# Designed miniproteins, single chains, continued (5), part 100

Each design is a single chain, and the fold is of that chain. pLDDT is the mean over its residues in the fold that is shown.

## One batch from the design tools (miniprotein)

Design m19469
Fold by ESMFold2-Fast:
Structure m19469 (fold): chain A 81 residues (1-81)
Amino acid sequence: MDPAEQVARARELLAKGNELFAAGKLQEARALYLQALGLLSETLGPEHPALAEALANLGRVYEAQGDTARAAGLLARAAAL
């Protein structure tokens, strides 16, 4: 699949995840953020700046679920990109 098409799909997954997160659907939002992160990581590599949004949003979900240690790690990784 075209890398640009994969990035576009990842952005759609992030947007949908953001809607679910705002609605309090944390597990559904997490699943979409993980899909977006996986797709971006495989397409662009694990250190690409485009992963920052997915990592930060996933960190916010873990924070909302009470996993502050995992959230801190994800947010620190996002900030380093």
Scores: mean pLDDT 83

Design m19470
Fold by ESMFold2-Fast:
Structure m19470 (fold): chain A 81 residues (1-81)
Amino acid sequence: SKAEKFSKLVDKIIAGEASQDDQQEFVKLLQEFFGLKVDGVRDDKFREAVIEFQKKNGLEENGILDDEALKALREEYEKKE
């Protein structure tokens, strides 16, 4: 499933094992999850969506996908299936 793929990509990113292709796939899945254009580009709309997600989940609103933000995204992505 997409959720299993997303979860595995999050685990690889947190472990520092994500390839460039893994990072690109992750960004595209996250763009789809946020309802954005799926182009693999981390633009201002992508950063804004990350900040909105961080705000909703009580995380630091810095637009950075740190380990805590990645874990929260994994949990929320699973809930959509």
Scores: mean pLDDT 84

Design m19471
Fold by ESMFold2-Fast:
Structure m19471 (fold): chain A 92 residues (1-92)
Amino acid sequence: TQARIDQLQAEIAAIDAQLDALQAQLAALASQPLSAEVLQQQMDLGVQELELAVRRVILRKELLYLTTKAQQGEAAARAAVAEARREEAAKL
């Protein structure tokens, strides 16, 4: 699970970088005089941004699920160790 969490974090970081680049391109186009070519480029970039945003949501949901599951497992393990130590202390 840790290897998958690391992979998901890397993929999300790559998508975030791509989204930042697309937002910079859209901001640059928004500063240009309105033309049919500029509008077409804005639409094309907007579609790419939407596709990346959808992929990001899917990956983030998987990451949240795996991270929560890992944290629950770690908490349960820590609780079990604490209980075992208390039980041994009570027998002494």
Scores: mean pLDDT 82

Design m19472
Fold by ESMFold2-Fast:
Structure m19472 (fold): chain A 65 residues (1-65)
Amino acid sequence: SADAKLEEARRLLESIGAPRLAEGLVRLAREGVISADQALEVARLAVESGDIELGERAALRRVLA
């Protein structure tokens, strides 16, 4: 479900110290700006890179796409 994907995205981002990015992505997905799948993809990219700023740029790219 979308809610399960958003909860996974939140947990992933909180694990790297990015709770504000997690809150922003969940809000954007709930507002329909991005999908829950896009939010989870951004969270996974941020965790894989270990770079919160890269995750933030990825989120902006997904919103603009």
Scores: mean pLDDT 77

Design m19473
Fold by ESMFold2-Fast:
Structure m19473 (fold): chain A 75 residues (1-75)
Amino acid sequence: SLREIIEKTISYLQGLVAFLRSKGLDDLAAKYEQLIEQLKKMLADPNATESQLNQLLAEYEKELQELADKILAEQ
């Protein structure tokens, strides 16, 4: 179900945030934390749709790629 997909995604991202912070990648971790909060809002919304989930993930994927590219360019 959509709810199970969102719950599994949150659990995965929470682990990823902990890993990124352990590597000093705090800006990237903070961006994933923002995604987790948006996913939690979707879990609280009984009218949330798969299309909304896909749109949210696509938006954050783009922003995360841009942030990762910036971090890599600064090294």
Scores: mean pLDDT 84

Design m19474
Fold by ESMFold2-Fast:
Structure m19474 (fold): chain A 72 residues (1-72)
Amino acid sequence: APDTAVARATAANGIPVTLTATVAPDGRATLEMEQETDGGRAVDTFRVAEPTARAALAAAEAAGSISDLVYV
């Protein structure tokens, strides 16, 4: 199964934000950011280098809480 880390936080403007980092078994990594706005949901998807995604997953797991990874 792919390794996945999810961070949920509230942006400074009060809007909920969800960040999802996924590393597939083939080494491909994606980062998805979802934010709810007055016009509906905004979703941005980025491809990132595997080492960056692996570091993010390791940091999230070590923290036990991933809310601190999102200060938007």
Scores: mean pLDDT 59

Design m19475
Fold by ESMFold2-Fast:
Structure m19475 (fold): chain A 76 residues (1-76)
Amino acid sequence: MPVTLTLSLPAPGASDEQLAAAVKAVRDELTAQGVDVLSVEGKRVGDVAQLTVTTAERPSSEQLHKAAVAAMKALE
């Protein structure tokens, strides 16, 4: 069943371009790990980037951690 997850990452001073890069990084990393990604959406809430990820099946904690690391690199 489809699963929606939210990743909340520290992103003080991140641009809209960096937020878009973080969305792409999450999608690309999960897809590279064989995860069926249905959507990824990003928004800023103060100094936090919230990435809403919908997948066909629940990713593992390891897969989500790698996606979060990829997103954080895009936000730096």
Scores: mean pLDDT 83

Design m19476
Fold by ESMFold2-Fast:
Structure m19476 (fold): chain A 75 residues (1-75)
Amino acid sequence: SALVRRLAALAVEAVRRLEKELGTVPVSFQTEMAEAVSALVVRYQRGEISGDEAEALLRATLEELRDRVRREAES
């Protein structure tokens, strides 16, 4: 679906940005991001959230995950 492609594109772009900033992306970031995308797709397919809500929730999750990785990088 168009939503699955949009969420996947956001996830791929988040990985690329983090690789550019840090030279590497933790497996934990990639795993949690993949889990978030899958969960949001399921919730959308069940009619629990809109496509716009799914995108907003993914953006919030990606921001939180980036902040955690950045904090780990400064340690």
Scores: mean pLDDT 83

Design m19477
Fold by ESMFold2-Fast:
Structure m19477 (fold): chain A 69 residues (1-69)
Amino acid sequence: SAELQRVAAYLRSLGFDIPDTPDITVAMLAAALRRAIHGPDARERIRALLDEAGASPELTERIIARALA
């Protein structure tokens, strides 16, 4: 989706290891965030980054649920 591509582009611009592919998925974004962000504040930090990326609340919760599974 266009939203997934915009979020991926933003996170990639910050140095996150996200594949540069037209087939970007929630799982790919979640995996990159899970690799980079650790500790008790991981959920809050991921939420803040996704808000900065312009992700919808629905997409944000889907990515967080998968990243912290």
Scores: mean pLDDT 86

Design m19478
Fold by ESMFold2-Fast:
Structure m19478 (fold): chain A 63 residues (1-63)
Amino acid sequence: GGSTKAGAGAAAGSKGGGPLAEQAGRYADEGNFEKAAEMARKAGELGGDPAAGESAERAALQV
C-alpha cells in the first residue's frame, strides 16, 4: 500500500458511467461477475473508456 492518493482523475467526468460502475462493483462483490461485467461494459461505453470493457472481461475470466 501507498500513502499517496493522487488520483489521475477516476471520478472526473464519470457522469454517464458512474452509477453503472458502482453497481458493477456491487455485483462483483456479490459474486455475480456476469452482471458486474455487463454493468462495467455499459459504464465504459457511456464514459467512452475502452479500458473499462477490458477490465470487465478480465473480472469475468477470474470467475
Scores: mean pLDDT 64

Design m19479
Fold by ESMFold2-Fast:
Structure m19479 (fold): chain A 90 residues (1-90)
Amino acid sequence: MEEILDKFIEEIRKVTADLPADVQAELEKTLEEVKKMILENPDDPQVLREALEKINEAFEKIKPYLTPEQVKELEKIVSKIWLYLYIQAS
């Protein structure tokens, strides 16, 4: 699980590499918090829902800094995360 989450975080970092350093730092902090939440309670659907909500909130905060292509790429990554967590919770 941790390896897959690290891959998703790396994909997000790659897409958001052009953002201001302070915006990147806030996003990084949120992604690290979400990773810890999932690793501590991987089979809890409520925790997984809260983790996804935090990711979506962080995404909305950075959206004004993103190109339409970056937005679409992040939406794809979030969808992959959702599918992965949904399968794990099942």
Scores: mean pLDDT 78

Design m19480
Fold by ESMFold2-Fast:
Structure m19480 (fold): chain A 74 residues (1-74)
Amino acid sequence: SHAEALLEVKREFPEFSLDDILAVLQQNPEWLKLPAEELKEKLLEILKGKRPLSLSGPYDPRLDPIAEEVEKLL
């Protein structure tokens, strides 16, 4: 699932918060239409070279269902 993919990405990059990962998805909304495995690969590639940032930008409610599933898996 997309939630499991996000949780795996967070485990690979513990320096990034879930909010930081969600902020990357907000900038790439087309990725939500991808299979979970392909979404995971794109997130791993983009985060590999990025510095962790605190989420202070606008919230995207389209990510709420995914965030809720991740919380259930934690």
Scores: mean pLDDT 71

Design m19481
Fold by ESMFold2-Fast:
Structure m19481 (fold): chain A 87 residues (1-87)
Amino acid sequence: MEQEQLERLRELLEEQERLAKAGEELLKEGVTSMEGSEMVEKVAEILGVSVEELSEFRARARELSENLSEAVRKLVEELEARLLAER
C-alpha cells in the first residue's frame, strides 16, 4: 500500500523536476523580459512543443501541481496518524 503511494510520488516528483528544469531554462533565456508573441514562441521552443501544445502543457503542469500537493498532504496525514498511534 505505502510502496505504491511512494512510487506514485516519485513519478510526480520526477515530472515536477522536469518542469522545474524547463522553467530554469526559460529564466536563463530571459523569457520574462520578452514581449508577448516572442515570449510565447520562445517558451514553446524551450519546452520542445508547438504553440498549440502550450495550453495542453499548462493543463498538465497544473494537474501535476494539484496531484503532487494531494500526494504530499496524504503522506503527511499518514505520518501524523502513525505518530498519534504510537502514543
Scores: mean pLDDT 63

Design m19482
Fold by ESMFold2-Fast:
Structure m19482 (fold): chain A 114 residues (1-114)
Amino acid sequence: LPEVRELFAKAARAFQAGNIDEAAKYMGEAVRKALERLTPEEQARVARDMAEIAKKHGIEEAAKLFQRAIDDPEKAAEYMAEAVELATKKDPQAGLEIGGTILTRAVEEERRRA
C-alpha cells in the first residue's frame, strides 16, 4: 500500500532527524494499517515471530504486547502497533527493524493468499 510505505518513510526520516517520538508514531501507524489487511491467523504468525525478535533485543515489554496480540485476536493489530511504538522509543534501531520486518511479512502473507 502506498500509504503504508509513506508512513514507514516518514518514520525513517524522523529517526534520522532524532525525532524518536515521531518515528515511533509513524511506525506504529504503518504497522497497524498493514496488519489490518491480514487474517487473524496471519496476524498470529507475525506476532509469534516478532515476540521472539523482541525478546532477543531485550525489549521484554514489546514481547509481552506481541503475546497479547496472540491472546486477543480482535485487538491484535492495536497491540502489535503499541509494541512497535514501545520498541522504537526504547531502542530506535530495534524498533525500525521490528516494524520493517512486520511490513515485509504483511505483504508476504497477503501474497500467499493470492
Scores: mean pLDDT 83

Design m19483
Fold by ESMFold2-Fast:
Structure m19483 (fold): chain A 110 residues (1-110)
Amino acid sequence: VDPEEAKEQAEELFKEAEKTGNPSKFSAGMLLGSMTGDKEYLEKAAKPVLEKAAEKGDAFDQMLLGELLFKQGKYEESIKWYKEALERKEDLSPEDLKRAEENLKKAEEK
């Protein structure tokens, strides 16, 4: 995939996710954004969408924000958002629940 085309598609998906709150659009944007190899771009584009959705109490977006913060080395903030996501564990798939629990444990060990 062309990195420039992937960035354009990711930006459009993030804008739609922010406007509609659609988690599938956000996930698609993250996938395409990751394919660019531009971590700084991805972090800047995804962060506002994730923060807005996490503030609304969306468990999946809280988990994604925790993962983003963990990758940035912000372990204390990452722990906060993983714990918030796990308070609504019934809203997470079994795979996402397991990933959140594993990543929370890793963050707490730092």
Scores: mean pLDDT 72

Design m19484
Fold by ESMFold2-Fast:
Structure m19484 (fold): chain A 69 residues (1-69)
Amino acid sequence: SSYQAAMAGTVLDGAEVRQLIARLGDDLARMAALLAEYQKTGTMSAAQEAELKALTARIKAEIDAIRAA
């Protein structure tokens, strides 16, 4: 079994990349929350759509930054 010390070894491949992955995870969780709200209501407000679009743009920028690293 792998444990946290072995996972920490991959940090040598870029602490900034790890931070970007953590931010990506947070933004994906926020997107999932918005989609869960849509599932409950059956509708998405203009404000929720704007938030989703902003999260999508941020996620794309984070992926591009990871690719460039």
Scores: mean pLDDT 75

Design m19485
Fold by ESMFold2-Fast:
Formats: sequence, C-alpha cells, structure tokens
Structure m19485 (fold): chain A 87 residues (1-87)
Amino acid sequence: SARKAKEEEILELLKQMTDEVNFSEEDKEKLEAEVRAYLAAHPDASMETVIEYVRNLIVNEVFLKQGPEAAEKVEELVREIVRKHLG
C-alpha cells in the first residue's frame, strides 16, 4: 500500500541519516522506535512533515549529547541527505 511504501522509505532515509551521523546501535534503535510511533500516531502526515520530524529528532538528540555546534553541522548534513534522496 502507499502508506507502507511511505513508511519503508522514511525508515530507509532514517537509517541513511543515522549511519552518516554515526549513532550507536542503541541510539539508532531508539530513534527508529520513535519514528515508527510517530508514523503510527500520524498516518495521514505528509512525507514532508514526517521528514521534518525525523530531521528534528536527530538534530535534538545530537544537541543533547554533543551540544549546539555539532547539532548545527548535523542539521546541514541531514538536510543534504534529504535533498539528494528527494531530488
């Protein structure tokens, strides 16, 4: 279904971002669970809305662990990943 295809695409994008940012396996699992919960709670959310949620989730996690300068660099990195994936 279209919803399942969207979920699979979002999870593949999340994996690419978390691999590129070099998160631990525990953090990757936590972030995947949070993204899956968001998708389940917001089944009608647009692809753009879900991607924005995923980017913010990753950037906030980096901010909490590594501070604002690292978070800013990661925000630019994940935006570039999204641009290449959608373009």
Scores: mean pLDDT 84

Design m19486
Fold by ESMFold2-Fast:
Structure m19486 (fold): chain A 81 residues (1-81)
Amino acid sequence: SAAEEAKKKAIEEANRKLKLAEEYRQQGENDVAKAREEASRSKSKKEADEILTQGTFTAAKNYVLADELEAEAAKLLAEAA
């Protein structure tokens, strides 16, 4: 039926969003790890602080995107239930 097909498509879209969210979370974790490593090799505390601030800001953008995708997926799954 059309309702069953719509439910199936909603679940498939939710699963795609969850996979993309996981990719953004992994990118955020990599951004933090990279910033920490670069900061540890910095010539000064000021340089280290600037690297960490920029890295955490970049990671935060990826975490926000992941959170939004997870929220959208949760809504699709709830509507499909």
Scores: mean pLDDT 89

Design m19487
Fold by ESMFold2-Fast:
Structure m19487 (fold): chain A 71 residues (1-71)
Amino acid sequence: DVAARLEAMRRAAEEVERLLSMEKPPKSVIREVSIRSTGALILGMVDEKDPELVEAFERLKSLVKEFQKKY
């Protein structure tokens, strides 16, 4: 459960970070990454007492803020 949520958040963070490194990503890719990263953030809001889960959540949250500033 915790491991599955941690993996989902880390994967979403990697996708957002990759998208942010692209000069001009297609709108379809922007939308798809936005949907997946939002879903991962919702999963990360459960059981905030695990320090690894909290760290992964904060990293993803920070990356999503950068994503929202750019798009």
Scores: mean pLDDT 75

Design m19488
Fold by ESMFold2-Fast:
Structure m19488 (fold): chain A 123 residues (1-123)
Amino acid sequence: DIDELIENGKAVEKIQELITLLSSEFNEVNVARLLALLYRLSEPKVPLSKKEWSFIQELSKKVPNLNLVYAPPEKVNEVLDALEEYFGVSLSPEVKEAILQQLEELRVQGVEAFLKSLEELED
């Protein structure tokens, strides 16, 4: 549950785990979880920890609106570059392209429907 990760102050650690996994191989579920966490951190339903607030403040220096679902590809790449810099990882061009493609599919489906489907997969 994405909201439980945020409530427990574990969202930044989970984002680090996901981006590190994506640096080695593409996985659509890990991309979906990463996008859901970034979206919920930008529009929180539960209180954020000090670490999560600091993380969002740092990313917002690069991408003020941090809503990747409605961001153009240039802004998505800016956020991915900021995540690479923040966590000291590198994503291949192929993985970045796959993230952009999955994000376009998400825009067609709608954010809330996507998040609901993802929450059902997490139990």
Scores: mean pLDDT 72

Design m19489
Fold by ESMFold2-Fast:
Structure m19489 (fold): chain A 110 residues (1-110)
Amino acid sequence: SKEVEKAKEETIEKIKEFKDWALELVKDNPEAQKLVEQETENVILLIEKMKEEKDPLIVMVLALSAKGELYTVAQRVKRVKPEKAEEIDKKLEEVIELIDEFLKKQLEAI
């Protein structure tokens, strides 16, 4: 479905925006940068797998895994920049909402 492909692309774009923003916040912490980069790249792979999967249960498990990794990223960034906690949570919520919209559209398509 064109709508499902668009939702996937919008979700990946928003994850990349979140990644770039988070990497800038933790730029003075090389260990946090490496983990944020690795975990957000893994989230993108999970979103790609959701689009390829036809089993509704596996699609849901992949979505839960992607959201779990993003919560981990947010917690890492908050440890480095606790004063940015509210902004981090707002950015995280925007990405989670797109994942949930993509999940709904994918489940309706299969």
Scores: mean pLDDT 91

Design m19490
Fold by ESMFold2-Fast:
Structure m19490 (fold): chain A 70 residues (1-70)
Amino acid sequence: SSELEKLFEKALELLKLAQEYAKKGDRMKAIEKMLELNETIKQAAELAGVSLADAVKEFSKRLEEEKKKG
């Protein structure tokens, strides 16, 4: 589903934003982005009809594949 792919792309963007805010010392904004990430993964799980744990595993696999690309 294109909608499912959009949710995982949004999750990747939110993780990058959280890491950027953390590096800048903006802990509150970093936490805000991590909470948005958690909700985005929950939405992906619901849309895919899988458990939250399985959605987290899928996101982790996608994150590792992005690292392999360089």
Scores: mean pLDDT 84

Design m19491
Fold by ESMFold2-Fast:
Structure m19491 (fold): chain A 112 residues (1-112)
Amino acid sequence: MKPLADTPLVKELLAKIDELNRLLDKVREEAKKLPPEERFEVEVGVGVVELMIGVILTIARRRGLTDEELQIVIDTLNKMIDILKNEPDLKKAVDKSIELLLEAIKQLDKLS
């Protein structure tokens, strides 16, 4: 796999992924206050988000991403960050984040 290019957009992408990961860690901590069944659903959803980000990073490393594709991913991460900060229902926040990532992956597939 080729390392990611050292560009301003790639640096922004990595910074947004770091911010998202910190928010996902907070979601896991808040989920500990939920009943076991609801906590399990939130933890599974967080795992799905992490897996999908891993898929996007794999695409980026294998073929690289264009500036247009990088911007789509960054815009998607920004929307997810806003949802995770502002949606008090952890399950809804995670589900909306998964929907945004699915749309981003579909857009990347159309551009490849």
Scores: mean pLDDT 84

Design m19492
Fold by ESMFold2-Fast:
Structure m19492 (fold): chain A 78 residues (1-78)
Amino acid sequence: MKKLNEEVKKLFSQVTDKEELTDEEIAIALQRLVDRLGLRDPEDPSVIDASGTLLGKILGKDKATWEEVFKKIEENME
């Protein structure tokens, strides 16, 4: 298990109370967060529109693929 950094922990606090997550639990938490906040791009379900969110700030861009988001979250758990 890897410990979340403070920003990722704040992001995931809406979907989990855990301080340490497995890669599988990160994927589940991210899917729940995207669904809860309505961040799915309606024209392309493979794209997350994170404009104006803490997730967008962590990514450094407004729109990203699921693969890019997972990779960036995993990098923030080191």
Scores: mean pLDDT 72

Design m19493
Fold by ESMFold2-Fast:
Structure m19493 (fold): chain A 81 residues (1-81)
Amino acid sequence: MEELFEEAIELAKRAAELESKREGWSEEELEEIKREAEARLRGLKEKVLSLPEEKQKEMLAKLEELIREEREKVEELEEEL
């Protein structure tokens, strides 16, 4: 469970980093990165589905909270301009 949470955090950080550098990426590079991200998300989903139902709910709740926190940080950065 903790490893899955760490993978989700890593994916979220990577996505934010890619979004901030979007202007520097070619369309082909962005497509390759998206393909790799989708493969990682698929693997993460399968790992989550292998967990007991109670732990799946706990994991999803933690992921939703983390996504909300990261979204709030991005919003704060946009307001600080």
Scores: mean pLDDT 65

Design m19494
Fold by ESMFold2-Fast:
Structure m19494 (fold): chain A 72 residues (1-72)
Amino acid sequence: SEAEEVIKEIEKLMEEAERAAEAGDMEALNEVLARLYELAGELKKLASKEELEELSKKVTERLREIAEKMLA
């Protein structure tokens, strides 16, 4: 489905965000986050509540890891 394709893209972008944060590349991180914001808007129109809740948990966990890497 279109929702599944968007979810896969978001997961790939989260991996890119983690790599950018580890490298201290704030420019790359900013670009990845901007695209994540756009895809989140698309997903909200396509995904079920269950899909959104599952993705929200994964995104929250990864964002915490990114923040910890930036603070280290």
Scores: mean pLDDT 76

Design m19495
Fold by ESMFold2-Fast:
Structure m19495 (fold): chain A 88 residues (1-88)
Amino acid sequence: MTPEELIEAAERALEDARRAREVLRELLPPDVFERAEALLRRVEEHLKKAIEAAKKGDVESAKEHLKRAQEAAAELQAVAGPALEAAL
């Protein structure tokens, strides 16, 4: 994966995360949404760091941050499950 491909993938995932937050806010009970939002913030933080690393040509750091974003997204699927699928 090139830095350009990493940036494109991370930017697309960041947009998906933003859309997911809005849909999940409406679909989930407030207590469950608070947990989902914490995980979404972790996904967004790592995606933003991946973009910044890729822009600097640091592909290794960018890949590590994408991996961390994917781990947070997996935790989000466990919490939000079917509602997350409806959001994407």
Scores: mean pLDDT 80

Design m19496
Fold by ESMFold2-Fast:
Structure m19496 (fold): chain A 76 residues (1-76)
Amino acid sequence: MLAEMEEELERARPEIEEAIENDPNPSTRYQAQRVLDALDTQGVEGLLREYERRLEYVKANPEKARAELEAIREAL
């Protein structure tokens, strides 16, 4: 599982970097940057913690989370 997650993250890295660079929404860029920072500082373990934090954020702010997802899709 960890090796597969690492492979998936490596494949997704260019898309995350593109979102950080091209997304007009600073909140979306902030979230993408946090994912990349977690990956770079603590590897897969850091990303798992960021994923859990994201789930808590979605539970607390469902409308904002939806707007951020739409912005990411537009940036891709």
Scores: mean pLDDT 66

Design m19497
Fold by ESMFold2-Fast:
Structure m19497 (fold): chain A 57 residues (1-57)
Amino acid sequence: SIEEAKKRWKEFRERMEKLIKESTDKVLADRLKEAIENGDLVTAYALYLELERKQKE
């Protein structure tokens, strides 16, 4: 349903915001935040993966 899609999209955004807050790489976190704010989904997703990778190293 569209309601489920909206909920999952909101949860994904919340996960990105949590990662931004918890990240030790504040420069990369700021770039991710800016990409989200600008609606640049491709850049946001790439930065999210990079930030998540760095946190799990």
Scores: mean pLDDT 77

Design m19498
Fold by ESMFold2-Fast:
Structure m19498 (fold): chain A 62 residues (1-62)
Amino acid sequence: SKEEIAKIAEEFLLLAQEKELSDLVSEEMRKLAKELGIELGDDTTVGEALEKVAEQLEKLLY
């Protein structure tokens, strides 16, 4: 549902706020991205992941 997608996105953003944009994504962030239909590599930065999440959310919610 849109509500569940928004909740997962919020959790992802909370984890991202604890990191710098140049940091690599955590395993927990990768798991949340997978729930949104995004596969992140272990070499993906938080900044890159945020852009992918924003793009996917536009596709899923709008």
Scores: mean pLDDT 82

Design m19499
Fold by ESMFold2-Fast:
Structure m19499 (fold): chain A 62 residues (1-62)
Amino acid sequence: HMLVGDPATGQLVTEDELRARLAQLEAEGKRVKSAGTGGWMDPATYRRLVEAELEVERRRLE
């Protein structure tokens, strides 16, 4: 299991937890606030950031 940064909270979470959160936000169409920028993110923006974090960690693990 890998730990990745959640763009909305800045906390380290598991991949499964982050994917579950992404799926819930997409289903509900909810926006979340970015921990890094303080700006609001729509589900599409949050998805892009989540996928980028997962890709970086996957490349480290190979």
Scores: mean pLDDT 77

Design m19500
Fold by ESMFold2-Fast:
Structure m19500 (fold): chain A 106 residues (1-106)
Amino acid sequence: KAGEAALEAGEKVSRGGLETAKESEGPEGGSGGAAAGVSGSGAVASGLIALRKGTPEASLEAGKEVLYSAESMEHAGKKAGEKAGEAGKKGAEEGKKAAEEALKAA
């Protein structure tokens, strides 16, 4: 269950990163959107590793990584335009809540 929670948290951050990239606009949109996407991908990767290892320690580490990725994605979104900033905030909030559940499950 802990590994599943970490993967779900990673997927939420990844979805937020994708939406942030989709809403990215203006001169900084490309770089900001790309950074948000990378953060989301990292979160999913962390969750997958935790799920594969199936240990509480791995789930705890993945929860921490997802939390960091959510924060990074929100920051990147702010630079990519108003709509991207909103998408980044939403994704970060959902990802952080799921990451907190993963940390509790570990």
Scores: mean pLDDT 73

Design m19501
Fold by ESMFold2-Fast:
Structure m19501 (fold): chain A 80 residues (1-80)
Amino acid sequence: SELFELETERGILQIYLGVAKRYGEVPSDEQAQAMSDRLSEDYGKKPLSPKALREQVVKKVKEAREELKRLDKEIEELRK
C-alpha cells in the first residue's frame, strides 16, 4: 500500500541520517578522501576531491532531512 511504502522510505531515511550523524554531518578531509577512495574501489566511479564529496554529503543530508519531514506529513495525511 502507499502508506506501507512511505513508512518504509521513512525508516530507510532515518537509518541514513543516523549514519550521517556519526560524521557530525560534515565529513573531515580525511573522511571525505576515504569515502572517495571506497566509492572508486567498490563502484568503479571516478574519485571526487574531498571538497566535492563533502559538498555532496552535506547536500544529501539536507535533502534527506527535508524528505523525512515531507514523508511524516504525507503519512499523517494518509492516516486520515
Scores: mean pLDDT 70

Design m19502
Fold by ESMFold2-Fast:
Formats: sequence, C-alpha cells, structure tokens
Structure m19502 (fold): chain A 67 residues (1-67)
Amino acid sequence: SKEEVIENLAELLEQAGFPRDEARKIAEEVIDLTPEEIYEKYPHAFAPILFGSIELKKEGKPVLFGK
C-alpha cells in the first residue's frame, strides 16, 4: 500500500542519517514524484532512496521504484 511505501522510505532515510521527522516528510512528498523530480528537489536524499528501494524490492517489500 501507499502507507507501507512511505513507512519503508522513512525508515530507509532515517538509516541514512536523516532526522525522523524530516525522513517522514521527505517520504510522504517523494512517493508521488519521479526519480528525476526527487533528484532535483532532494539531491542529498536521492542516492539512499534509489539504492535502498532497489534493496527493499529484492526483499519483496513495497517500494517506490517498482512492484
């Protein structure tokens, strides 16, 4: 679900060193954005979102970039 993707992204960003509140806010905002839009708006969060989402997808978890 959309909420599960937001939770996974927020946890991923928190692990990457973002404060919990900022991680949640970024996750809620980026869920409806393309990778290119994420890079433009949050360039410092792009790499952890991209690589972390790839890892979560391999584990079968709900993610931003794919099924």
Scores: mean pLDDT 75

Design m19503
Fold by ESMFold2-Fast:
Structure m19503 (fold): chain A 60 residues (1-60)
Amino acid sequence: MEEELERLVEELRKRGFGAFRPGTPVTQPDGKARPLTLEEALRMNRAQLANIDALDAWKA
């Protein structure tokens, strides 16, 4: 799983965006913050990449 995390981090970096890592505090619109789990970091990074790709497709 850590291998996939590094892959997602690198893909986001190449696209010019930041990535989430386990233990990093995440702030939501509600103002709630807590440390991420590995599974949560993976899910959030996957979602972020998908959103970036979707926006790129909309521009094209």
Scores: mean pLDDT 72

